# Ledger of designs, part 88: designed miniproteins, single chains, continued (5)

Each design is a single chain, and the fold is of that chain. pLDDT is the mean over its residues in the fold that is shown.

## One batch from the design tools (miniprotein)

Design m19058
Fold by ESMFold2-Fast:
Structure m19058 (fold): chain A 85 residues (1-85)
Amino acid sequence: MEDIREKAREEVEKAKSYVEELRQALANDAPIDEVLELLSKAIDEVVKAMRLANEAGDPELLSEAIKLAKEVTELRREVRQRLAA
């Protein structure tokens, strides 16, 4: 269980990193193909972080992963707006 908790922590940190990269790319008006690639990676890492945090039985890590999922949902909305414009 401790090994899975450490993996969950690492995946939460990776998810945070990708979410921040996506946010920066959107703020810097990066090319849409780069934004879409970062969005895909952020979604994948957030999903993985949620699965591992749930498996580890760590409510704090799961809470952090859920917060990241909400942030990615908001950023995905911004990406959709850019594609529609």
Scores: mean pLDDT 84

Design m19059
Fold by ESMFold2-Fast:
Structure m19059 (fold): chain A 74 residues (1-74)
Amino acid sequence: SINDTHRSHFDSQVEQMRSQTMDAESERLIRQAQAKLDQSIQNFNDQKYDDSYKLLGQMSELLQKAKELIEKSS
């Protein structure tokens, strides 16, 4: 499903990031991104597709910030 695809993509990105040294701020951003993904999936299941899409955008921005912090620290 599309929800499985988004979760698999998220998990793959997090696994790549966890292969590097992570600080508390990067971990916080990843946790916030996971919360946005979970909210997106719930909204999709509730047929709130516009809200789901917005939450996926927020998840992507949080993951990008985490990646930038990890790269900056490496």
Scores: mean pLDDT 82

Design m19060
Fold by ESMFold2-Fast:
Order: C-alpha cells, then sequence, then structure tokens
Structure m19060 (fold): chain A 74 residues (1-74)
C-alpha cells in the first residue's frame, strides 16, 4: 500500500481511564493523502471499552505524519 501505519506507543488505560495511541503514518506515494484513524479498545472477549476517531490529517508525498489518539475506557 502507498501508506504505511506504525504504532510507536500504545498505553492502555484501566477502566475509567484514557488509552493513548501514538501513530506514525508514512505516505510512500507521489501525491498527498488525507488520513483518518480510528482507535478501538476492546477486552479479551471483544467487548468495546472505548473508541475515538482522529481529525483528518493531510500527509505530503514521501512524508511521515504523527497522529495521537485518545479513547476513554468504560
Amino acid sequence: PVVEVKVVRLELGKPGEVSKADVEVTNKGSEPVTVTLTLEVRDEEGNLLGSSTSEPQVIPAGATGRLLLYAKNK
């Protein structure tokens, strides 16, 4: 794919706390791309504990963008 996503840091919050994801998105293409990321936090049974969606970010051709996502856990 023209876009690579790398999770640099993931901090899982306890119930009632915030989970954080620090993500790098590299655009390997020759054109700018607009990226929106969604973070979902689930327990081992697959129940959704928290979710958030990033604001759209434009990543220039050949550049790496950094997105910080926060989701409050149930």
Scores: mean pLDDT 79

Design m19061
Fold by ESMFold2-Fast:
Structure m19061 (fold): chain A 71 residues (1-71)
Amino acid sequence: MEEERELGKKELDEGIKFARDAAEKYPSLRDKYEKYIAELEKLKQEVDGENGALALARGRQIYRELKKEVE
C-alpha cells in the first residue's frame, strides 16, 4: 500500500510536469493546463489521507485525459 502510494505520487508528479510542459508548448491553452496542475497537486496531497486510493485513481484519470487531449 505505502509503496503503491509513493509510486502513485511520482505518477502524479509526472502528470503535473506533463501539464506544465503542455502549457508552455500551447500558450493559448495555458489556463486549462494550469487548472489540471492545481487539481493534480491537490489530489497528490490527499494521497496520504483517508481517501488516498480515490485521490490516486482520480489523479491517474486526469493524467490519462491530459495525454489524450495533448497531441
Scores: mean pLDDT 79

Design m19062
Fold by ESMFold2-Fast:
Structure m19062 (fold): chain A 88 residues (1-88)
Amino acid sequence: MPATLEQVLAELSKVRSPEQVELFRTLAEVAAELYNLTDARAILEALLEAILNPSPEFLAAVARAFGLEEVTAEQLRALLEEALVEPP
C-alpha cells in the first residue's frame, strides 16, 4: 500500500533513538531524491537495492549528505545497520 516516508519515520521513532531516526531519514531522503521517489515502499526497495548494488552516484550522494569525502558499500551497510539496530 502507498505510504509516505514521514509515516515510516514516525513509526520508526517509536522504537529507535532520535539519532537512529535521523540517520535512517538521511539515507532514505538520498534514495528518494536521487531516484525521484515519494512512495515509502519504493524508497525502501531502492535503498536496499543500492546497498546490494551501490552505484557511484548513490555513494557520492550519501557521502555529500553526511559531509564525507567518500562512502564505500561496506560503510553504507554499516550506516543502515546502525540506523536499524535495536537500542539497549
Scores: mean pLDDT 78

Design m19063
Fold by ESMFold2-Fast:
Structure m19063 (fold): chain A 122 residues (1-122)
Amino acid sequence: DIESLKKKILDTLKKTKKTLEEISKFVSTLKTPTAQAILKLIDEALETIDKAEEAIRNDDLEETLRLLTELVQLLTGIRVYLQQLKETSSPEDQKQLSEFIDRLDEQIEELRELIEEVKRLL
């Protein structure tokens, strides 16, 4: 039902926000141009999450779909830059970056499934 879908969206957005905050904390220590690009995309993704949470709470499914789609694009961009950062990182940092990439992949997949569920209601 629609209430179960709203709860799933809000739960996934909350989990994604926590992952992005952890990535931001780690990446902010690295002070490279790639790290700066990641931090900028994270700021945009966090803003998009806040807007998506508002849209779903207001029952705006069309705006929710638009914002979730935008969020997936931003997360995909973050993933690409994390992979680039990993290529020049120490073995310890490579392990941490791999764990972040795996978490983002899982969350991108969850968001894509939720996008298809929202589309079925429109």
Scores: mean pLDDT 91

Design m19064
Fold by ESMFold2-Fast:
Structure m19064 (fold): chain A 81 residues (1-81)
Amino acid sequence: SLDELQEEIAARLRERAAASTGEVRTYLLVAAHELETHDLSAEEIIAMLETLAAIFRSLGDEAGAAALERLRAQARELLEA
């Protein structure tokens, strides 16, 4: 479900934020808060995950980026259902 997907994404962002500093940490915490406090559409989740996967890759976190891409695929399936 979108609710379970939002919870999983938020948890991953909080874990990465704990290992991050500065603007990246702030961005991840804001994104996690949005996921925890708002019912986002599948389109909004897909757009957020595309941005986050790019950020994770720029930080050298290919495994984290791949995990976010799998969650993006799940969001896309929910959009197409």
Scores: mean pLDDT 81

Design m19065
Fold by ESMFold2-Fast:
Structure m19065 (fold): chain A 100 residues (1-100)
Amino acid sequence: MIEKTLDDAIKYFEETGDPWSAVGAAYMLYQLGRYEEAIELAKEASKSKNNTVRYNALVILGDALYQLGRNEEALKAYKEALKLAPSNRLTQGRIKNLEK
């Protein structure tokens, strides 16, 4: 079940500092509609030196901010993600939708 997997991912992140566990937990929180908690873990994961982790964290951050109506902050997160993956068409589409 997603909630048990979420608890396991949070525990693993707390025990190891593994940024992929923070990304996974943030995504699961997002899927559960727990957007404020998803934002907190996504912000933490976005501090990673791994560009793939940072990209995924920034996309989750933007998506959670967008669900809360925090559109300017969501746009900023997506633009930072796009700097890490400039050709990513899904991230480009997210930015285009918020700028219209």
Scores: mean pLDDT 82

Design m19066
Fold by ESMFold2-Fast:
Structure m19066 (fold): chain A 68 residues (1-68)
Amino acid sequence: MDAVSAARAAERAAAEGGADEEGATKAGVIMNLGASGDPGGPEVARRAALAGGADEAGAQKAYEFGLS
């Protein structure tokens, strides 16, 4: 997954997990900066969602999007 696609997936997953607008945006930014060429993409997406204020379910969705 490219960094832009991963960032969008992380932002969406954080929002679906209950993060507010600021938290979802932060998750997307963290993923965009960290995911380019990283084989840990799904784990980075999960951590970005958690950093954005998502709960465990939202973080799991971000991980699943990172696998795609």
Scores: mean pLDDT 63

Design m19067
Fold by ESMFold2-Fast:
Order: C-alpha cells, then structure tokens, then sequence
Structure m19067 (fold): chain A 60 residues (1-60)
C-alpha cells in the first residue's frame, strides 16, 4: 500500500528530526559539562550518539 508507506516515511522524517535535535542538545550539554563534571559529559555524549544512531536508522 503506497499511501501507508508514504505516511510512515513522513512520520519517520519527523522522528528523525526530533532525534537529531535531541542529539544536538545532549552534545551541547556534554561540552558545557566537560570541565564541571566529566562523567556527566561522557554520559551525555553517549546519549547523543544513541540519538544520532536512531536518526540514521529511521532515515535509511
């Protein structure tokens, strides 16, 4: 069903955009926390990487 597949692609695109936005936010937090709390910065980097991977999976 072409219409259903197109609807899924549109929803996936919005999900990808949300994941990318979350990844950017966590990456910014990681940079801000590098000097104050390196452990939190490392955790934030890992979360950002997960969101980027999710975005790529849904975009593919």
Amino acid sequence: AMAAEEARRRKNRRAVESFQEQADLYETLAKEMEKKNPELAEAAKRVADIYREQAERFAA
Scores: mean pLDDT 79

Design m19068
Fold by ESMFold2-Fast:
Structure m19068 (fold): chain A 62 residues (1-62)
Amino acid sequence: MLYEITAVKDTEVYLNGRVKMKKGDKITLTEKPILGKDLALGRTVDGNTLFADKSAVEIKEI
């Protein structure tokens, strides 16, 4: 089952380097992300680890 992270505001994520996301931008995850204190940690379809600000993203199962 796939998951999706959607930016709810302009933000920056770490995905094999710093990547800017604009509000409404989406990244697909291969598994349910782990939610920490301030960070969401995910695995992308390209096999990279994603770190995102938990307050700046919305997570949905797709």
Scores: mean pLDDT 82

Design m19069
Fold by ESMFold2-Fast:
Structure m19069 (fold): chain A 109 residues (1-109)
Amino acid sequence: MKKVSEEEIERYKQEAEDALARGDTESAAQAYVNLAKAYLENGDFDKAIEWAEKAIELAPEGSLVRQEAYRILAIAYWKKGDTEGLLKAAQEAGIPYLPEYLDEVLKKL
């Protein structure tokens, strides 16, 4: 699969800093989601979790950005074999806690 470049990662960091400087916390959260997704695609699950958690802290409750951050968090926990973290993040992302359905949904993500 295509790896995300360090240039793209630095661009997302800059986008987050610029958004925060102008008080746009939702755009900053979106940049953090993009950063978490980039680390996830590169196989750095610990950094994916870190940036997804930062996005959740900034994203408004009920926003699509917050829901996407929880989806990335769930995938990262799944890749690490952390079932407890996976189930908790999946609940927040609106993914049902049915084991058979959860396996099918995660395979499509």
Scores: mean pLDDT 77

Design m19070
Fold by ESMFold2-Fast:
Structure m19070 (fold): chain A 92 residues (1-92)
Amino acid sequence: MKRERIREAVKRVVEEIKKKVPISEEMARGLETGLLDIALSYSDRLSPEQLEEAIRAGGEAAIETAKKNGKLDLESVIEGGRTLVKKLEELL
């Protein structure tokens, strides 16, 4: 259940980004895999609600960077992951 909620939160982020900026399948998979792997590594230490909050924050950072760059690129993926980690550490 918790793992499924994390996967659904990450999928929602990717769907929102697809609506707002041009995206390649490779970059979409990179973002999805990166956010999922990071969130799952904290799953034993945080509630599902906290994990979902952190994933949303990471997604917003990825969207903001992608909008500035006109596409979902490697910088957008990195900033999304960085913001996710920062938010997860703040919630511990």
Scores: mean pLDDT 85

Design m19071
Fold by ESMFold2-Fast:
Structure m19071 (fold): chain A 74 residues (1-74)
Amino acid sequence: KKLVDFIEERAKELGLTFEPGAAEKIAEYVESLKDVLGDQMESAARVILQVLADRVRARGRNTITVEDVEELFG
């Protein structure tokens, strides 16, 4: 199972959707840290997703955009 599939499933459980490319961008960032994270990649992705969920909900949305991901990592 790919990390992006994990991220999409967790977002679905939280009642969230993704803009095209947003889930992939999260997966790319976490995978860029794989040598540090090892078996913590899914845990890191879950934490990132929860932060993004809280942010978009605070803005009255249920869709995580590419810009939301870039704001978190930029």
Scores: mean pLDDT 81

Design m19072
Fold by ESMFold2-Fast:
Structure m19072 (fold): chain A 95 residues (1-95)
Amino acid sequence: SLKQVLAKEILSELDEAEKHKNQKVKEEFEDVVLGLYEAAAEQEFELFLNASDENIETAALELKKSLIPLAKLNSEKAEKIVKKYKQKLKELAGV
C-alpha cells in the first residue's frame, strides 16, 4: 500500500538524519523542547495513520518535519522518542 511505501521512506530518512546528529539543546531547556517535538510527532503520526490516499503524502511530510529535528538532536531522550516512532513505522511498513 502507499502507506507502507511512505512508512519505509520515513524510516530511511530517519536513519539518515540520525547519522548527522549536530544539534544540542541546553539541559535546562531539553525537556521543554523535547515535549514540544514529541507532542507534534504524536499528533502528526495519528494524522498519518488516519490519512486517506489523497492526504497521505502531505501527512507523511508533516510527520517527517516533526521527527527529523528529534533524530538530529544529540540527546539520549530524543533518541528514545525517535526509536518509539521508528518501531511504530516498522509495524506499518510490515518489516
Scores: mean pLDDT 84

Design m19073
Fold by ESMFold2-Fast:
Structure m19073 (fold): chain A 70 residues (1-70)
Amino acid sequence: SETLILLVEAVADSSEFVAERMLKRAEELRKQGNYKLADSQERNAEENRRKADELRSFARELRRQLQLQQ
């Protein structure tokens, strides 16, 4: 359903927002010379972006199936 696709996209957007916040925190930590924590934040951001990409791929497949039913 369209509602389910919108919910999946909303979760993907949330994961992307978390990743953006982590990247901003990593930049602040690098400016402070805390490279180890900055690297950890960047890796966590990459994981959240991967999750968002997977959810967006799932939403695209759901839209494709919905279009085939029309």
Scores: mean pLDDT 88

Design m19074
Fold by ESMFold2-Fast:
Structure m19074 (fold): chain A 98 residues (1-98)
Amino acid sequence: PDDEKKMLEGLKEIIENETDVETLEKLKEEIKKRTEDRINAARAFYENKDYEALASLMGLDPNTVITEEDVEAYIKEIEEEEAELLKLIEEKIKELKK
């Protein structure tokens, strides 16, 4: 999904260029909140059979048949994205505190 990929790339650039530890710590909390909101939205759309909203969230065609396995795979993907971003922030904070 192009928009999600652009957002992820943008966040990585922000982390790489940030020099204020407080801003990085705030960004870490924002990323955690974003991940929680995305997981909750995906589950809610699936439970409500709102497959168009779910497809949009996952960056798929609105006519795509979405299974429980697809939702679980998407949740794992965004959890892995969070872990990568949090690792980059922690590494940047350590670099700045050196």
Scores: mean pLDDT 81

Design m19075
Fold by ESMFold2-Fast:
Structure m19075 (fold): chain A 86 residues (1-86)
Amino acid sequence: MKEEIEKKAEEIEKEAKELIEEAKRLAKEGKLSASEYTSIMLLAVSALYNAELAKKLEGEKAEKALKEAEGDVEAARELIEEAKKK
């Protein structure tokens, strides 16, 4: 179980980094406002933080951190997909 949490946390870290790079590209293209860019960056950084916690914590605390990280990545991805429609 803990090993599965660590693998998922590593996947989230990779996704969050990819979302950061995509947000930078969209901002350069003028498809993101300053506030939209800031929101995506805060969510991605939150996801990285919670993924790190999921790897360092155990039991229910690790599962909660992983769930928060998953939610952060999902929210950031939704903002990026909305920006792509512009």
Scores: mean pLDDT 84

Design m19076
Fold by ESMFold2-Fast:
Structure m19076 (fold): chain A 87 residues (1-87)
Amino acid sequence: KPLPPEIVAEAQALSAELAPAREAAQTASPETQYEVALRVGEALLQLAEKAYEAGAISQEQLDEIRQKLAEQIAELEALLAKQKAAE
């Protein structure tokens, strides 16, 4: 099932809004990269929840997206904690 036009438009607008921050993050500190990753992850999760409510994705797909985002955030937090401990 294709995504509703409003979800597609929101995804495109979000991608354009976050592009400068993602580019800046590539040369930024690990802490800034983590902050950008959190912001992108939160926005992606909100879009996934809207897609689920619109019937474009299944609950299993939504749960998988939530799980993968949680794992990626936990890995970034572990990396930051390890880096701060080495200080």
Scores: mean pLDDT 72

Design m19077
Fold by ESMFold2-Fast:
Structure m19077 (fold): chain A 88 residues (1-88)
Amino acid sequence: MELRNLAREKIRELAKKAGIELTDEQLDRMADTVVEAVRLIEEGKYREAVDLILKAAREMAKTLGVDFDTVLRILTEAVREILRELKR
């Protein structure tokens, strides 16, 4: 639950920096993807995490009308920042 709220805030910040307006539904979808990717990475399932992010980035890029690279960057940066905060 705390992890999901952290993901939502990081994605919102990164989307704002990229000039992308997200609906609450889109923000929740991206946050859920980031949380699942972080979980997979913590379990050592790196390939599954990468595949999940790539699939989500493709689907969200089409939905938002934004470049795939931009969405991929937001998702991967959010995952990286959350992993950094969990490492204590």
Scores: mean pLDDT 83

Design m19078
Fold by ESMFold2-Fast:
Structure m19078 (fold): chain A 67 residues (1-67)
Amino acid sequence: GMSEEDYRLAVEGARKAGTGEGAGAAGGMAGIDGNSPHAQRGGVEGGLAGTAEAGVRGTEEGAKRSL
């Protein structure tokens, strides 16, 4: 189950994706070429992209649980 904190971060992540901040992080992940060795070199960008994805996924699950 999702904690309240996890759900809050998921909602915030989705909101930022709509405002462009999350989209920027996702773009960074794509630019690094996913999980390749390039992700190691762009650790900061990879971290930001991972946070955005976790937020979106948590939001999706939270919404389904609300039903």
Scores: mean pLDDT 50

Design m19079
Fold by ESMFold2-Fast:
Structure m19079 (fold): chain A 98 residues (1-98)
Amino acid sequence: MTQPLYAVIIQVYDASQEKIDEFFSRLEELTKQVGGLGILKRYKDGKVVVLAPSEEIARRLAEESVQLAKELGFEKIKVQIIRVSPDGAELVEERVIE
């Protein structure tokens, strides 16, 4: 029996590569502080996937990521929480902040 994992998918929009790189660097430190498992993948278009060991940590990562994006001046952020289990992937939450 495998425990479910949670993927937090974060997308930022309309930003320079420098600003995206700053967001990813700060998100990596935030992930460690919250108890996340780490960054699975980064994309140059501002999309990042972070792994969490529980729904509670995934929700906290989602909230803290929204606050971090606001601090860095992103006007739009999309966050999805996906539960990954042997039965497949299930969307737990989707938020778009503008």
Scores: mean pLDDT 83

Design m19080
Fold by ESMFold2-Fast:
Structure m19080 (fold): chain A 60 residues (1-60)
Amino acid sequence: DEAVEAAAEAIREAREAGLSDSMADIAGMLTVVKLLGPEVSAKTLQEILDAARARVEAAE
């Protein structure tokens, strides 16, 4: 939940800065890794990133 919110914030900030969707996704992933550590699985990263993107889209 905290990781999802932090990743959503990072994605939103990257998009506001004019970065591509790919760069915004990278910003979200880096935020999750900083919170959960570098050992977090790709599956967990993807699930959190998907939830974060959904939060950003819902907020519009």
Scores: mean pLDDT 78

Design m19081
Fold by ESMFold2-Fast:
Structure m19081 (fold): chain A 66 residues (1-66)
Amino acid sequence: MEFATPEAERFYRLGLEAFAAKDYETAAMYFGLALSHDPDAEAARRLAGEALRALGRDEQAERWFA
């Protein structure tokens, strides 16, 4: 998976760790940070949406799938 910066990859990995721990709020935050460093990181966008859906925040999740 290609990331434009090492910072995007780092935040994506931290998001994956939080997601695996079922800390979806922290996961969504880290995936959002990964996207701020690499806006084209589609995998981070998808997982941010999934984390927000797991939190019951469907309106915010829909923004990541638009």
Scores: mean pLDDT 74

Design m19082
Fold by ESMFold2-Fast:
Structure m19082 (fold): chain A 72 residues (1-72)
Amino acid sequence: MKEALELLERAARLFLEAEAVKETDPELAEKLYREAQALVAEAAKLVETLPEEEQKKFEEEAEKLLAEIFEE
């Protein structure tokens, strides 16, 4: 779980950085988006190997983490 959450946090921060530089440096933004997507895919694979109880905890923690980072 911790490793999947760390990957998700890194991915979310890369998405924010990509959005921030999107208009000034679209090539950098594209690289950041690709790195974020790769991290999300890796996190998803890790979550699939977890027991149901841990998957539920991941879902709750991921929701809190993304809300904190994106302020939605």
Scores: mean pLDDT 79

Design m19083
Fold by ESMFold2-Fast:
Structure m19083 (fold): chain A 69 residues (1-69)
Amino acid sequence: MEEKIAELGRRMRQALADGKFDEAGRLGSELIPLGAEYAAKHYKLTDDQLENLAKVLNIPVEKVKELQK
């Protein structure tokens, strides 16, 4: 997970440096749900934070709670 997030982040920064704004936007859209999934797996979150992450990931809050285990 971390490696994939780091690679997408690197590619997004390269696309921005090259003036490829459409590609950077697409990569950023992929990074958002991956970053949220990483946070759900690696950080102890409140119920409110888990509900907000469920909205970002577009999955039920119960599935986000499973990622906390």
Scores: mean pLDDT 70

Design m19084
Fold by ESMFold2-Fast:
Structure m19084 (fold): chain A 58 residues (1-58)
Amino acid sequence: GPNLGATAEQALAAARALRTGIPYRDVAKELGISEEAVRQAAAGIQAQLDGKDPPAVS
């Protein structure tokens, strides 16, 4: 496969794990990727969610 760091599936898993307070190194070990890949994947997912998530209107 391409050497892109984290796959979309791993990126989603990393984002979920980080939301539970699991440190990057532990998530990286669980997914079998680098801490940098976890950080980049989480940041990418966060940016997408931030851009797509509409402002909360009561």
Scores: mean pLDDT 65

Design m19085
Fold by ESMFold2-Fast:
Structure m19085 (fold): chain A 102 residues (1-102)
Amino acid sequence: MEEKEKAIKELEELAKKYNIPEETLQAYIKSIEAFYEKYPDTEEFKKLLEKQLTQLKFALALEAGDGEEAERYLERLIEIASEELGLPKEEVRRQVERELAE
C-alpha cells in the first residue's frame, strides 16, 4: 500500500521538476499500477518495485536531458543487475554501455 503511493509520488515529483507532459506521467503511473497487479505483495516485492521505479525514473531523467540524474539512476540499475546476474558491476556496465551505443 504505502510503497505504491510512495512510488507514484516520486514519479510525480520528477515529472514536476522536469515539466513532463501529463500523458507521459500517466503512462508511467499505469506501469506502476500494472506492476502491482502482476506482483502481489510478497517479501521480494520491495526489491522488484525498486527496480521498476528506478527504470521509470531513469527514463524520465533521459527525456528531460538531466544527464546527472540519469547517470545516478543508471548506476543503481547496474548495481541491481549485478546482484541479480551474479556478475561484477564493471561487466554489467560494459554490457549496458554497448546496448546504449546501439
Scores: mean pLDDT 75

Design m19086
Fold by ESMFold2-Fast:
Structure m19086 (fold): chain A 95 residues (1-95)
Amino acid sequence: AAPAYEVKIEGGSSADSLPKNQTTFTITVTKDGKTATVTVEASSNPDVQLAAFAAGARLAKAAIDKNETVTLTVSDSDTPENIAARADAEIARLK
């Protein structure tokens, strides 16, 4: 059986912990003893947040053979399609 990706999402610092009131999440993907991490900015829009987690996981999977930490920037005005396109651009850069 092919080994599955293991995905872990960790909550970042609250506004009280960051000088610029920024909250982020860290997505860690593990496969075949390799790990990759992606930092995802938090959004107050739940549709944007869910799209960011999905895109971040895809980006982390693409980064697993690279020794890079990647940041995925999102805003409350983004659409799931905009976030997916941004992740696809970063995946292309990592290739």
Scores: mean pLDDT 70

Design m19087
Fold by ESMFold2-Fast:
Structure m19087 (fold): chain A 85 residues (1-85)
Amino acid sequence: SEEEIKKLLSLLPEELRPLAKRLLEKVGNEPKSGKEIAKILEELLPEVPEELKPLIEELIEKFKELGDIKFNGIDVLEIIVLLTS
């Protein structure tokens, strides 16, 4: 739901919210594998502030490890919140 997405976005550092919103747009309504999410994050990496790039690179590696497991946009946000908390 939009309410749940807004809540999860509010739990992220302000600097990560634009990236998280772009990631949600690219994930869309079809669940994507950890490998596919890692690829999306790699495509978004140039848009990330320099200070946050190491964190996003770590997220890319973690999603690659999740392999073929499928995630929707809310699942992806929950994982990012957990890893940045």
Scores: mean pLDDT 83

Design m19088
Fold by ESMFold2-Fast:
Structure m19088 (fold): chain A 129 residues (1-129)
Amino acid sequence: MESPLALLKRLLEALGNGASPAEVEALTRRLLESGLDVNKRYSGADLGVVIAGDPTLKVPPLFLVALGRTEAQLPAVRLLLEAGADVNELIEVNGKKVPITEAILKYQPNKELAEKLVELLLEYGAKKY
């Protein structure tokens, strides 16, 4: 059985490689079935990626998925929220704790996608930035 960390790495790699929404949904379901703690924090060093320019920054899976480059990430975001991801989680960036919505708007380079993600998170009870 693949570990949650290994499956999370595969999901992030698939999002980076232009996977379809259906593939992203299937990988996310497998990740949740593996026993992922949706609120457990991972560093970029754990995942082999750089998060907000800092490989030591620890963030929840919801924020990692929200940094995907296309709308194919939206099924994964919805599944994580339905599984109990904390939509009001604070992300520590440069020594400052910010709402996940503020962090998404800052670090998601696709601004239209960032706005869609924030609206989805607000539907699940997120606080505004």
Scores: mean pLDDT 80

Design m19089
Fold by ESMFold2-Fast:
Structure m19089 (fold): chain A 97 residues (1-97)
Amino acid sequence: GAAEVAALREEALASDDPEVQLECIDRIVEIAKEDPSAIPAAADALLDIARATDDPRVLEACLEALRELLKVAPDDQVVIDRISGAILAVLGLLLDL
């Protein structure tokens, strides 16, 4: 759920290891797929991880993860707009590398 996503976000942000950050991203996506109510928290967590990293592999993983969330998102325009906004923000970060 959202609490597990928040814990993974904190773990990713506390680590300088891209492998740990990638593992956290994968787990966030898995949780959101199992519990769609966690999707808004997952989108926010992925954007925060993307903003904290200088590693293009982690940025690309955040973008891929956000696209996966969009595929499983409920038919809720607020949730869709949240994910879409996060995707655009991460794309901006990738273009600045």
Scores: mean pLDDT 85

Design m19090
Fold by ESMFold2-Fast:
Structure m19090 (fold): chain A 65 residues (1-65)
Amino acid sequence: SMRQRRIQVMRLAGKAYAYLREKGIETKSTFSVEQAVEQLKKIAKETGDEAVEKMVREMERVLAS
């Protein structure tokens, strides 16, 4: 269901945020799945971090399924 997909994406976003915080990369609070994905896409583009890019692609795949 869409609700289950959104929950899965938020868990993936949480993992990505934990990774970024450990690396000292600043993140802003987000209030939706869409905001979290947009912020992580921006960070991936700015940093060139392949791990973040992979996490974003996985989140987009889950939302598209």
Scores: mean pLDDT 82

Design m19091
Fold by ESMFold2-Fast:
Structure m19091 (fold): chain A 98 residues (1-98)
Amino acid sequence: GMTKEEIEEEINTNENILYLLGLLRDLLKNGGPQELIDKVIEKIKKLLNLDDEELELLKTALLLDSDEERKKVLGEEKFEKLQKLFQEINKKDVELIE
């Protein structure tokens, strides 16, 4: 696994949102330090201009393993909001590659 310093550098230098979401998922699932979780959340929130509702939708999605579980936990309306949010993430990440 990465050291705390290596993870902090990745959070500070990386602008790819899907990568940062993967890092957040790993930290949440493996019980990583709260300071690192907070740092990656702040980076993602800044890059996407997320409100607190959108942030909670993303966090919930990251802890669930399938779209079926996400839909069941969130319900139809919140799951649709989550899908639109992932479309915006994909758009922004594609723009970084160009």
Scores: mean pLDDT 77

